# Designs tried in a protein design run: designed miniproteins, single chains, continued (2). Part 114

Each design is a single chain, and the fold is of that chain. pLDDT is the mean over its residues in the fold that is shown.

## One batch from the design tools (miniprotein)

Design m7957
Fold by ESMFold2-Fast:
Parts: structure tokens; C-alpha cells; sequence
Structure m7957 (fold): chain A 100 residues (1-100)
């Protein structure tokens, strides 16, 4: 429906804004990441975990750290996104994370 399309586009805009704020505000300069992709994924995961905490929603255990592998950071990001937006499809989550 038109309403569903609007809701999906609004969600994409919110996710884009979260990523932009994460990249602008989270200081990753003291850590060495394997790639820019992993650095961005870490920043987004940390921002999502902070958002969950601010809303009083239980975090995926354990909380994301700079020592986590790319796969661990990705899994924690996926879990956080599903907690914040249970209606997100696996494809929407993949598209968002690949856009980083």
C-alpha cells in the first residue's frame, strides 16, 4: 500500500540519519580496524546499542566492543536493528549494512 511504502522510506531515512550521526560523533581514531567497512559497522553497532540503552531495551549480550570480529559486530548490529524495528526484513537489514 501507499502507507507501507511511505513507512519503509521513512525507516530508510531514519537509518541513514543514524549512520551519519554515528560516523560524525563516535571517535574510532584510537582503534585499528581491518577496513573502513568494519570501522563504520562498529560505529553503527555502538550507536544502535546506545539507542537501545536510552529506550530501556535489553541489549544483545555481550555489548559491541572494538575487539569484536567483523562477524560479531555484524551479528550484534542485526540483533539491535531487529530489537528496534522488529518489522525489518533480513533483506532490508542486509541492504542497510551493505550501504555503509
Amino acid sequence: SEEEKKEREELKEVLRKIAEVAFATIDTSSFKFPSEKVEKLYAVALALHELLKSLGIPLPYPEVTESDSEEEIREKSIAALKKLWPEMSEEEIREFLESL
Scores: mean pLDDT 79

Design m7958
Fold by ESMFold2-Fast:
Structure m7958 (fold): chain A 73 residues (1-73)
Amino acid sequence: NLQELLEQQQRQEQIQQAAREGAIGAIENVAKVSNAPQEVVDEVLKEVENMPHLTPEDVVELAGKVVDASMNK
C-alpha cells in the first residue's frame, strides 16, 4: 500500500536525520571533553554532513579521529 510505503520512507528519513544530529552532538561533546583542535572537529563535522547514511561504526571512527588529534596536541 502506498500509505505504508510513505510512512516507512518518512520514518527512515526521520531516523537518518536524528542519527546525523546525534552524531554531530556526540562528536562535539567528545571534542569538548578531549580539548581537540577546532580544525579537526570542523573537518569531522563536515564529513558527517556529507555521509549518505550513518552507522554506529562511522560515528565511533569519526569520534576516534577527534580523540587522536587531541592526544597529538
Scores: mean pLDDT 76

Design m7959
Fold by ESMFold2-Fast:
Structure m7959 (fold): chain A 79 residues (1-79)
Amino acid sequence: MEEEAKKLEEEGKKLREQGEDLRVEAGRMVNNAVSQGASQEELDQVAAEADALYAQGEELEKKGEELLKKAKELLKKLS
């Protein structure tokens, strides 16, 4: 059980970091397109891709938080 809790904690932290990285990347994509003077059609495409990437980041962060919560509950049962 302690090994499972530790594994869940490590996986949860990793997923949160991956989610944060994707959200940062989404923001950079939009900022780069705007800075380069992209057309409205190009901006719409980049915004759609960035929104999808941001949503993936939020999903990974949510999964990470759920794993961290499970790890905490397992540790509480062992204490």
Scores: mean pLDDT 83

Design m7960
Fold by ESMFold2-Fast:
Structure m7960 (fold): chain A 97 residues (1-97)
Amino acid sequence: MEKEKRLKELAKKVAEAYNSATPEQREIALQKVLELIDTLNLSPELKAELKRIVEGFLRLPEVTEEDVLAFVQKLRDLGVSDEEIEKILETIIEALK
């Protein structure tokens, strides 16, 4: 229950930060997340798929909280842990400041 509340709170913050960001800030966020993915304890194949999902998400013109939650679900389906997903979302938020 607490993990779902945390992810929903992060999803809202990602949507708000992303929609307020310039295209240049969004590109910086993409690069920082791609660098983070390279540090995760995942197979090379999973890292490649995760990078493709992240690139698609961070190139959207606008995102809703529901779009962020759909992104989170794609990462869960790929086998990314909730802790790693939280790191990805927090990295996006920090990069968009």
Scores: mean pLDDT 82

Design m7961
Fold by ESMFold2-Fast:
Structure m7961 (fold): chain A 71 residues (1-71)
Amino acid sequence: MSLPEIVAKLREAIAKGDKEAILEYSKQLGRLLREQGVPEDQLEDAARVIATHLGVPEDWREEFIKAFVEG
């Protein structure tokens, strides 16, 4: 799955309030960024920026960041 495709699916999951899908796409996006050479120490900050910009619910942000970094 491409970066734009994962982001589109993540936005749809957020709009629907589908926590399971949000966390799964967070994990996939984190893995893709690691494969593209983003350093592990930058992934947590990237996850926070992405969660804020896409409107991930505040109560799910810690889990989103964890899935993103640990994916």
Scores: mean pLDDT 83

Design m7962
Fold by ESMFold2-Fast:
Structure m7962 (fold): chain A 63 residues (1-63)
Amino acid sequence: SMPVLTEEEIEEMYKKSLSVVRHNAEDREAETGDRERAQEQLEKGIEKIEEIREQQLKRLEEL
């Protein structure tokens, strides 16, 4: 069983995940030349990362 993440670990993972999704969007824009599509994917990625962070923080609070 994985240990419960601390608030500091959750924030570190959040920052790393944001860096990854930004990098992926930049790569997609470079590959396709479609800035609007890359921006849409970035925004969706950020939303999902925000949801995961909120879920992890709520789980931590409930312990």
Scores: mean pLDDT 80

Design m7963
Fold by ESMFold2-Fast:
Structure m7963 (fold): chain A 123 residues (1-123)
Amino acid sequence: MAEEVARRFRDVLLARIDAAKTPEEVRELAEEIKTVAEVLLDIAELAGNKEAAEEFREAIEYADKAIKDSSKEELRQAVEELAEGLRLYLESLEKAGGTINIDETLEMLLRLLNGPRAQRQAL
């Protein structure tokens, strides 16, 4: 389940990168991806998952480069690191006896990515 969630989220993000037509759209997407990576880094660090935290730190670094350069290539690297970190984190939850709902987890990640317009605070 962990690998499937990570792969689906990665595929959505890569499709959004491919669809971006302007440097501004690339930069906005990079800022959104950075925000997701920062939230997941905090969660991984609190959980003591050092491997997932390292991947999320690398995702943040590549996202920062994409923000500066408006580079789709650097943003794709951020997505690959983000997806690997997510896989590692979710696998650790499964090993601890947790159950992962693919659709609900993906929906939560997409809401986090979309910011205020799709925040879980909206009823």
Scores: mean pLDDT 83

Design m7964
Fold by ESMFold2-Fast:
Structure m7964 (fold): chain A 64 residues (1-64)
Amino acid sequence: MKKVEELKRLAKELDFTNTLAAIERFEKETGKPVTEEAARKGMIADLLGYTEDQVYDVIKEAHK
């Protein structure tokens, strides 16, 4: 939980805009907080040039 907040802060500082948008979308649609593992996978996808929708799919898949 605490590390997820630090990952969100790091994503904002490093302009991981697609990750931040995907996390916000996931939390809004599910009513559940993103996991640390899902947040890290989302950030890696964003770093590799994935779109917001693709990062969202990565985050969603990590919670299955």
Scores: mean pLDDT 82

Design m7965
Fold by ESMFold2-Fast:
Structure m7965 (fold): chain A 62 residues (1-62)
Amino acid sequence: MTNDDIKKYINDIVKHMNVNTRTSDSFITDMSNNTPSDQKKYWQRVSDMISVDPSKRQKYLS
């Protein structure tokens, strides 16, 4: 999965998160737990990028 793919997924997830933050957090946690270990790092990064804490997001988003 490329960095551009991650950014695209984050844009989609952030859009979804704006509608219902609680459901989005549950979704991210569930995806992280059910993702194969070789892809788990991508979902952890996605979780950081869409974090409510803007300092965590800025670290990964230009």
Scores: mean pLDDT 55

Design m7966
Fold by ESMFold2-Fast:
Structure m7966 (fold): chain A 80 residues (1-80)
Amino acid sequence: MPTEDERQLELTRRLEQALRESVRNGDSPAEAGRRLMEVLREHARRHPDLGLEVVEDDSPAALRNMQELLDYVRRQLEQE
């Protein structure tokens, strides 16, 4: 069975992939947030033993944090 660390690495890789795809598509912070929520829901479905609770936060603070993440990922993609 996958270890807890292996499951966290899988989630991290999926979230990074979703963020990179959002940047390539020109997604808004809200659109990127929805994409990340889908990744989290799929991860929870694949690993029901983790007891994951998916909570959506579309507050102005959460949207600003998402914008910063998208800007960071965009800069990383420009360097590749």
Scores: mean pLDDT 73

Design m7967
Fold by ESMFold2-Fast:
Structure m7967 (fold): chain A 88 residues (1-88)
Amino acid sequence: MEEAEKLYKESIEDGAKALTALLQAHGSSQSRQDLLEGTKILAINIAEGKGHKTVPLTDEGKAIIKKIKEGGEEAKKLKEEAKRKEEE
């Protein structure tokens, strides 16, 4: 359980930082602080397979989206496996 939660949180945090840096480099005038809250929600949505319309569709943006999705899916699989093992 803790390992799955750690992996998920780490993936979201790293994804949010990468998205914040990408958006600032792409000409966003918002502060890093204001962007970080929005990018955390965006990273969660990407990990859950919802949406990423605010991410620039550059090679870097696509790589960030892919990494967040993969991390989120792997964390979910570990969480489901942990739940199944707990019903002993």
Scores: mean pLDDT 72

Design m7968
Fold by ESMFold2-Fast:
Structure m7968 (fold): chain A 100 residues (1-100)
Amino acid sequence: MAAYEELKQMLAELAGESDPAARMAAFRALVDRLGGDAVAEALARLEIEKNNASPQERQDIRRAAPVYVEYLRLLIDGSPQEELDRVRARGEALAREIEA
């Protein structure tokens, strides 16, 4: 699965970037190149592997990943706090559903 291994390496390099502005720019470029869904799937797989996630945790991570990518995109774009709060509220509602 070469394409996923390449994405995993790119995400590791992004996480290693000490400059927050450069890290955000690299993340935006990755999302623009590959699409939000592909980045969300790669982040979900990386988190599943890193944490040795159970089948239930894998489902939870996959459900949360798209919301997290949307939040980061809005944050990088300098979106109003109201938009960030809206996406955060959706993430919190999803977390409550997962815990129910």
Scores: mean pLDDT 72

Design m7969
Fold by ESMFold2-Fast:
Structure m7969 (fold): chain A 92 residues (1-92)
Amino acid sequence: MTEKQRLDADVALLQMAESVFRRHLPRMLQAPPSDIQREIALLDKMIERAEELLEKAKKIDKKLAEQAEAIKRGLQELRDQLRAELARQLAA
């Protein structure tokens, strides 16, 4: 297995995870604060993984780097939505 083939697989797995998270977002936004905090912690770890894959991809393949950057942005947008809802619930 080449480094590029491994990176292709890792990026694809993270993209699937982001897609699943996005589909579940409406339900997560209805969850209590403790559950939202847990989901934010999971997104933080996924964003760190996306950054690791992006740095590796920049050295190997421009298209993979673009995919990793897009995944990172998508995860950050999901996290921002959960953070906004958490702030709203804690202010009430």
Scores: mean pLDDT 87

Design m7970
Fold by ESMFold2-Fast:
Structure m7970 (fold): chain A 86 residues (1-86)
Amino acid sequence: MEEVISAEEIVDAITKSKVGDVLTLRGEDGKEAAVGIMKQLSETEKEAAITDENGHVKRVVGTGEEILKAAESLITRPVGGVLGTY
């Protein structure tokens, strides 16, 4: 595991994401969470659906930093990620 993404890079990726984009985050424990952008509410605030590997979905409204903090509640310290569009 050598691909390490900083929290700042993840926040930037979420902030630049468009409705329909999905960012997959990987934690140090090997678990994954998918962050799907559902709505753009303002220039900085989005509605996102965060899905863990067990299919649990958490909806979050906020900035890229708030969305990342919500994802961190589902996976242990994000260490990598891939941005996919649909």
Scores: mean pLDDT 71

Design m7971
Fold by ESMFold2-Fast:
Structure m7971 (fold): chain A 60 residues (1-60)
Amino acid sequence: SSDVAKRTVVRLIENGITDRLELKGRLGRIFHSEDDREAGIKFLDEYLKDKEKALKKAGL
């Protein structure tokens, strides 16, 4: 689900993965659904622009 993808992005960042390209690659390997990958990538882009707003919007 998209919510699982968003939580996965937060967990990867908390585990010290800070490279955007590596984060996108890991999402592509974890999620086989295009919708879940797109949701995760979109959340990552929102998080990198404004983390507080992105977390609030996602309910995290």
Scores: mean pLDDT 80

Design m7972
Fold by ESMFold2-Fast:
Structure m7972 (fold): chain A 100 residues (1-100)
Amino acid sequence: SAMELLKKLREQSKKLIEALSKVDPELAEKFKQLVDELLPKIEEAIKNKDNEKAEELLFEYMKRLKEIYDEAVEKNLLTEEEKELLNEIGSLVNEILELI
């Protein structure tokens, strides 16, 4: 279900925030702000069957996640494991989009 995927998205995002906090606390905080701001709004939109709003919020999440990814790549912050985790997070967003 979309809700189960959203739960996984939150869990994977928290793991990456924890990893980033050890090497770039400022970038970790940007990602934490993204998660704390948008994931509750996405959850509410999905629960309310507001598919248009959920889609808009998921695209905003993807856009801001890409900005964080690009900064992390530029700074050479990501281990191979952290790159895979970011890929998993992106895949989860796409899977949720397919269900709404």
Scores: mean pLDDT 85

Design m7973
Fold by ESMFold2-Fast:
Structure m7973 (fold): chain A 62 residues (1-62)
Amino acid sequence: SAEEEALKKRREEVAKKGRELNEVGQAVYDETMAALGETPAGIEEARRKSLEAMLEKREEIG
């Protein structure tokens, strides 16, 4: 039915957005870790920047 097709498309869009957010977050995390090294402070900064990048991408996507 049209309703089932709409739900499938919505689920696919949500999954795609989730993948895009995770990819951006991972890239920023890896880049920050490469710059700062595997220290406790570097890990905390990488997590913070990763989260900020994901939040910005989420706002961009809607």
Scores: mean pLDDT 81

Design m7974
Fold by ESMFold2-Fast:
Structure m7974 (fold): chain A 62 residues (1-62)
Amino acid sequence: STQQQLALGQRVKKIADELGKQLGVPEDVTRQVASQVAEQLDGQQVTDDQIRKAVLDALKQA
């Protein structure tokens, strides 16, 4: 893994935690969504806005 891939995982977790807290989603669900989204976006150069969209879409399905 590159340093950029590790940074992506951290960015996804931070965004998922914040959105989950705002939406009243349980921490276990936000962690699962963060893991899934980080895996989906692995190897892609994405903006925080794109991460937020992916997290919101995943949370709507949960």
Scores: mean pLDDT 78

Design m7975
Fold by ESMFold2-Fast:
Structure m7975 (fold): chain A 97 residues (1-97)
Amino acid sequence: MAEELEELYRRLAAELSANQPELTEEQKAKLAEFEKRLKELREAGSSDEEVAKLYLELVREMADTPLGRLLAALIREFGALNTARAARELLERRAKE
């Protein structure tokens, strides 16, 4: 449902904002690379499946971090495709402001 996607979007945005100051320089660099790749996938018109694969890669790379654990939990709860859709919504809203 759209309500579930909106809740996932809000939770993802809030948790990323809350946890960013806790990240090391290496983790911040990986997050920045992830955001760049996510934007490139959006510009290329990539599928939700391709975005979901990028999320699984990020979870693997950051498994021992709070961010990696959060993403793994969201993927488990909502599924990789729904998490990818929420990420696209986040990017679209960021592009407007």
Scores: mean pLDDT 65

Design m7976
Fold by ESMFold2-Fast:
Structure m7976 (fold): chain A 74 residues (1-74)
Amino acid sequence: SSEDIEALEQIAKRGVLEALETLEKTGDVEAALKILEETRERVLEYAREKGIPEEVLEKFLEALERAKKQLEEI
Protein backbone atom coordinates (compact mmCIF):
# COMPACT_ATOMS: atom_id res chain seq x y z
CA SER A 1 0.00 0.00 0.00
CA SER A 2 0.98 3.68 -0.25
CA GLU A 3 1.45 3.83 3.54
CA ASP A 4 3.82 0.83 3.44
CA ILE A 5 5.92 2.48 0.70
CA GLU A 6 6.02 5.73 2.71
CA ALA A 7 7.12 3.78 5.82
CA LEU A 8 9.86 2.06 3.79
CA GLU A 9 11.03 5.47 2.50
CA GLN A 10 11.19 6.78 6.08
CA ILE A 11 13.25 3.76 7.22
CA ALA A 12 15.75 4.36 4.38
CA LYS A 13 15.93 8.16 4.84
CA ARG A 14 16.26 7.91 8.63
CA GLY A 15 19.07 5.36 8.29
CA VAL A 16 21.03 7.52 5.84
CA LEU A 17 20.54 10.59 8.07
CA GLU A 18 21.71 8.63 11.15
CA ALA A 19 24.82 7.41 9.26
CA LEU A 20 25.69 10.96 8.14
CA GLU A 21 25.11 12.39 11.65
CA THR A 22 27.34 9.66 13.13
CA LEU A 23 30.09 10.48 10.62
CA GLU A 24 29.79 14.25 11.35
CA LYS A 25 29.88 13.77 15.15
CA THR A 26 32.52 11.00 15.40
CA GLY A 27 34.46 10.89 12.09
CA ASP A 28 33.98 7.09 12.28
CA VAL A 29 33.38 5.86 8.72
CA GLU A 30 33.09 2.22 9.91
CA ALA A 31 30.29 3.17 12.35
CA ALA A 32 28.46 5.05 9.57
CA LEU A 33 28.80 2.05 7.21
CA LYS A 34 27.40 -0.28 9.91
CA ILE A 35 24.33 1.97 10.24
CA LEU A 36 23.78 1.76 6.45
CA GLU A 37 24.18 -2.05 6.58
CA GLU A 38 21.63 -2.29 9.42
CA THR A 39 19.30 0.06 7.49
CA ARG A 40 19.55 -2.20 4.41
CA GLU A 41 18.57 -5.20 6.61
CA ARG A 42 15.58 -3.27 8.07
CA VAL A 43 14.47 -2.25 4.55
CA LEU A 44 14.65 -5.88 3.33
CA GLU A 45 12.80 -7.19 6.41
CA TYR A 46 10.02 -4.58 6.13
CA ALA A 47 9.61 -5.18 2.38
CA ARG A 48 9.39 -8.95 3.00
CA GLU A 49 6.79 -8.58 5.77
CA LYS A 50 4.61 -6.09 3.83
CA GLY A 51 4.96 -7.63 0.35
CA ILE A 52 6.51 -4.52 -1.20
CA PRO A 53 6.96 -4.90 -5.00
CA GLU A 54 10.55 -5.73 -6.05
CA GLU A 55 10.65 -2.68 -8.39
CA VAL A 56 9.98 -0.31 -5.44
CA LEU A 57 12.40 -2.17 -3.13
CA GLU A 58 15.15 -1.99 -5.81
CA LYS A 59 15.02 1.83 -5.86
CA PHE A 60 15.59 2.05 -2.08
CA LEU A 61 18.40 -0.53 -2.17
CA GLU A 62 20.09 1.44 -5.00
CA ALA A 63 19.86 4.65 -2.92
CA LEU A 64 21.46 2.91 0.09
CA GLU A 65 24.20 1.44 -2.15
CA ARG A 66 25.01 4.94 -3.50
CA ALA A 67 25.26 6.28 0.07
CA LYS A 68 27.58 3.39 1.00
CA LYS A 69 29.87 4.05 -2.00
CA GLN A 70 30.04 7.75 -1.12
CA LEU A 71 31.13 6.92 2.45
CA GLU A 72 33.68 4.30 1.26
CA GLU A 73 35.39 7.00 -0.88
CA ILE A 74 36.13 9.15 2.20
Scores: mean pLDDT 84

Design m7977
Fold by ESMFold2-Fast:
Structure m7977 (fold): chain A 110 residues (1-110)
Amino acid sequence: AKEKLKELKERLEELGKKLKEEIEKNKDDFQKAVEIYLKYTGELNEILGEIVDILTENNEKESLNRIIKIWEEFIEKSNEAIEKKDIEKLKETVEQSISEILEVIDEAIE
């Protein structure tokens, strides 16, 4: 239902903002920033799983493929930022990827 996608969108947006804020708060503690990233990425994965299920049920193949691609690119870019110990890039990657996913969900709701 569109109502469920809207609920999941709101949860995703809130978690994405919280993740960004917690990374910023811990930008001088690399280990803590990575632990926060892993914890919140797990929670984001659960929400995205529910979104994927709804899009699959509604045969929204284009939106489904876009979300999968954005998430794969998010994981790749985040891993590169972690490898380089670039906390600012990690934060930027979270913000960009969540915004792109929210845009896809908005298009699917319309």
Scores: mean pLDDT 84

Design m7978
Fold by ESMFold2-Fast:
Structure m7978 (fold): chain A 67 residues (1-67)
Amino acid sequence: MEEYEKLIELIKNTPTLLSDDERKEFIEMVKKLSPEKLRKYIEEAEKNPSDKGTIILRMKEEIKKLK
């Protein structure tokens, strides 16, 4: 999935945002999201590059609620 690959790169490019264990868990949770949902987060991050960290945190909280 193109959207999935872009999100993984985004997570890897913000290494200080999450611990290594949290990052691995987050990546596994992201794999469970629909491509449409992933695309919306990527589009938001691309429109607001300075807010990428905040967007990632919002995505993590949303995934946590789905759990």
Scores: mean pLDDT 68

Design m7979
Fold by ESMFold2-Fast:
Structure m7979 (fold): chain A 81 residues (1-81)
Amino acid sequence: MSMSEIATKVSAALVRLVGMLVEAELINAPQSVIDQLQQLLAQIKALASQLDQTTDSAERERILAQIDQLVDQADQIFKQA
């Protein structure tokens, strides 16, 4: 996977999750939902930082898969709001 593809995928994940957080706050979602989304955003940011420091391609693919899973978890939590 190219650095450009990695940057695009990470940016898309962050934009999606920030969008969910903003919408949850605007609709006055339960604080528990907002807290869970904030924790998932923090985890994605930490994984993005690990990606930036990682030189191994297999490790990069594994971290990207983890980011995808966290975005899916955020979507499920947001849908329950």
Scores: mean pLDDT 81

Design m7980
Fold by ESMFold2-Fast:
Structure m7980 (fold): chain A 70 residues (1-70)
Amino acid sequence: MDEADRLLDQGQAAFEQGKYEEAVRYFERAAEVGDRQTSVLALDLASRAAEKAGKQELAERYREKAQEVR
């Protein structure tokens, strides 16, 4: 299994359990190690997880990073 795919799966599991800060960490790591397409997806997921964690400023930063990778 690809490292980025594994991190995305772990992030999604944390998100489903309401562990939003852990989900952000997994998605951020997936964005670091994945290809361009995976990084955009991971940053979008990190943004949504950050919003659920009540970290609106962090969510905005991830949205900006996703736009820059495009």
Scores: mean pLDDT 83

Design m7981
Fold by ESMFold2-Fast:
Structure m7981 (fold): chain A 74 residues (1-74)
Amino acid sequence: SEVEALIAEFRDLVYDIAVTIFGLDEAQAQALADQAAAELRQAYAAGELTPQQLRDHIARLRAAVAKYLEALAK
């Protein structure tokens, strides 16, 4: 489903943030990303998020991370 694809994209983004920004090892980053995905799925099931809000949230977070990494490369 579109929602499960968006949750997977969010999970992968959280993993990348955990490794690159928080300096977590792969096992810790996977555990954090899996937990974040599970919580997001529960929030969606509870009616707290729409697919459009989820898309917008992921896009904004991705843009913020890209800007942060570009600043670090300078």
Scores: mean pLDDT 82

Design m7982
Fold by ESMFold2-Fast:
Structure m7982 (fold): chain A 67 residues (1-67)
Amino acid sequence: SMDEIIEALREALPEASDEPTTPETAQKLVKAIYEGDVEKVRELAKKMNREFIDEVIASIELEKERS
């Protein structure tokens, strides 16, 4: 579920990178989110930029408000 995806992203924030997220890694995260692969999202998020993860969380929460 999207709530599980949001929770996985939030749990990864303390371990998130200060380095910019590459387009390749960003694409992998988007695919994992679309597939509902919570474990893959958690794995990828730990390697991604913290600000980018915050933006992704905000985008998912905004989309949920429409539904």
Scores: mean pLDDT 79

Design m7983
Fold by ESMFold2-Fast:
Structure m7983 (fold): chain A 100 residues (1-100)
Amino acid sequence: SIEELIKKIEELKEETLKKLEELKNEVLNNDLSDKELGELAREAQDLVVETSREIEKLAEELKKAGMPQEEIDKLRKKIIEELKKKMDEFAEAVEEKLKK
């Protein structure tokens, strides 16, 4: 159902935001080398890329289920903005540590 697909998208978003917060806390709470900071940055980017791919698959399923394109686009935009905000917070934490 459309409701079940929306729930899956929201759950995927929340899980991804939680993992990005955990990665940000790893950056802030540890004395990491530039190499280790780079590895965490790659992990965060890979996570966002994978999540975006899964959201696109679920968006195609929403379209097949009869959800209007405009509503799908609004949902996608909202999720992208939330992920971008969390990634910006992560990037700021990495930049803070690199300026040591």
Scores: mean pLDDT 86

Design m7984
Fold by ESMFold2-Fast:
Structure m7984 (fold): chain A 67 residues (1-67)
Amino acid sequence: ALAELRALLEEARRRGDSMAAAGIGEALRLYEQGDVAGARESLRNALAAETDPRGRALLERALAVLE
């Protein structure tokens, strides 16, 4: 899960998707603290705001990692 979330964060950063990067970055921080529910909520909030299909795909993949 951690390695997968980090890979998705780096992909979002490389593509310049600030919304996906922010959502995945916050989810990674919360997950490292043991707050899995908070990590999922962060990703759901980012998905609600993201309109770029590529950013949405990264956020959906990150959420799937935590399910």
Scores: mean pLDDT 82

Design m7985
Fold by ESMFold2-Fast:
Structure m7985 (fold): chain A 77 residues (1-77)
Amino acid sequence: MESFIEGIKKQAEKAGVPKEKVEEMIEEFEREVRTYFDPEAIEALDVWARGALAGKPEEGAAAAEEPARALEERLRK
């Protein structure tokens, strides 16, 4: 999840959003994710973000799909 947060921060800075506002939004988002999602789901999001930052969001999404499916299957059973 660290690289996902870093990606959002970088994107917001590029759009000219004040750092104070970005940090506040990141803290709120991180708090909500930790509350409602388990650590494995957070890790799947990190893999997805890495792909997007590398300029290949499709590859990142595909790589994250397998871990996300495995996690959901385990939560169901």
Scores: mean pLDDT 60

Design m7986
Fold by ESMFold2-Fast:
Structure m7986 (fold): chain A 112 residues (1-112)
Amino acid sequence: SAEEEQERKERVIRYLDTVREIVLPGLKRYYKEGILPTSAKEVSKEEAEKALKQAEEALKYLKEALKDNPEAVEVLDEALELAKKAYEDGNYAMAYYAASLILEAKRLLDGE
């Protein structure tokens, strides 16, 4: 229903606010300092590449779904830029975590 769609969009916007204010600044700091979060798993190049490709597709979908709130989605462009930069630098764990921020936004929009 339109109400369920609106509730999902509002949930995504709240998530994106948290990503913008807390999560992405933290990942950018860790990347700049050459450290990983304490809970970081070992990530293969193949896992990072798959996540990056899925994130690129998810971002296109999110931009269309949230076209009435383009400012809210801007943080995910920054997350994708971090993911690509980390992948190019061989930091597959950071690439995976940054890409996962976009994938989580799509999961929330899909009602999961």
Scores: mean pLDDT 84

Design m7987
Fold by ESMFold2-Fast:
Structure m7987 (fold): chain A 94 residues (1-94)
Amino acid sequence: SSAERELERRRNGLELAEKALKELKKAGKGNKTLQELLEEAGDIAAKEGADIEEGIKILGKIAKEYNVPWSEKLKEEIKEVEEALKKEREELEK
């Protein structure tokens, strides 16, 4: 069950990173610098053994710095992933 939960969490994180990247690419259309940064962040998130949480954080930082709007659904999904990761970290410290 622990291994299955880890795989599910990683899959959900990867799907979220893909959604975030796609949304940011649409919002940043025509900004070459932003597009290049998003490609780099996407590559980091997609690598085997990559820290999906780090990829999501990088995408969030890019969105904030370039004032790119996130959809309300994407904000909710990011918050859910962050809360799940926080709870898992707290459980591992017990």
Scores: mean pLDDT 66

Design m7988
Fold by ESMFold2-Fast:
Structure m7988 (fold): chain A 78 residues (1-78)
Amino acid sequence: AEEIRKALEQGDNDKAIKLAKEELRKAKEEALKIGGKETAIKALDYAEEVLTTMALKLGRPEVAEEIKKEVEKLKKEL
């Protein structure tokens, strides 16, 4: 989360998107191990809300849009 915020503040959208996608994939994998598909969906929804809110507050709507697309993709893979 902190590294994503720093990338957004620096205007490095590519780095922010890369780090956000990595964090979303890790959240999905860990949640699946703990509580299965339902837990993974909840973890992805929470991570999407946190990361998209951060991107929008820092004036990076394009990063927020890429985060939403990755969450949709990861949910379809469940």
Scores: mean pLDDT 86

Design m7989
Fold by ESMFold2-Fast:
Structure m7989 (fold): chain A 75 residues (1-75)
Amino acid sequence: FLEPLPALQIAVDEEDAEALIAILQQYADQPEAVKRALSRLDLAKLRALLERHRDAILSSVPPELAAFLEGLLAE
């Protein structure tokens, strides 16, 4: 299920790293749902937000989600 997807799309579209972090923390106990939602986002917009706030975002999420986000950027 992709429940966090609409909120993640809004955070990425608004370039709101704090909102992105809050959503990822809210769904930290559902890593597979978060990974599915993240893979449905506009990769260019997600990449821009991650590049601008990389350390803040990656340090604020579980290592599993941090590794997944880095994997998305590798392509």
Scores: mean pLDDT 77

Design m7990
Fold by ESMFold2-Fast:
Structure m7990 (fold): chain A 57 residues (1-57)
Amino acid sequence: SKTAKIVLVYPDGSKETIGEDIPAEEGRKAAELLAEYFGGTIEEEVDGDVVTITVYV
C-alpha cells in the first residue's frame, strides 16, 4: 500500500475519519500509537494502493 486512511470507531459505533492520503508506513505508525493510547485494536483493509486502518477505541 502507498497511502493510508485512518478511521476511528468509538464505543457507541460512531466513526470519524482522522486522516487520508498519509504515506502507508506513517499511517500505520500513527494508528498503532492511537490504539496503544486508547487501549484499542486495529483492523486493516487493503484496496489496491490504499490501506484503510480502522482503530477501535
Scores: mean pLDDT 84

Design m7991
Fold by ESMFold2-Fast:
Structure m7991 (fold): chain A 133 residues (1-133)
Amino acid sequence: DLEKSLSLLEYRVLFLLALFGPLSAREIAERLRVSVSTVNRALRILEELGLVTYDRRRNTYSLSDGGIDLLINIFNVAAGDSGVLSTEQLREVLLIFGRGLGLSDEEVEAFVARLDADGDGRISADELRAALS
């Protein structure tokens, strides 16, 4: 399933679910400033790939274990041989992606603080997985 190329919109949906999930299709559409029909198409593809799960009772979507694994793989590529990102490197990544996601500076700092819970200024793949679980 990871062999299928994801669009920029599909990555944006995954990142929003990582930061704020669970979210409805409407909430995702409002944040990305796209139509609900556009988001529903992306969510259907992500659900078929096993990257998101749908809760019919709450009408919300969340990252699956497969979606978390994909984001950890992206993190590991960015971290390289050190296996660790600094909080500053994470802020840079989130600001680049976050402008496309409608993230405020306050929302970026809240997410960085969640990942750097020990305050050492260093973020591991295990800390990211714990924050997304």
Scores: mean pLDDT 81

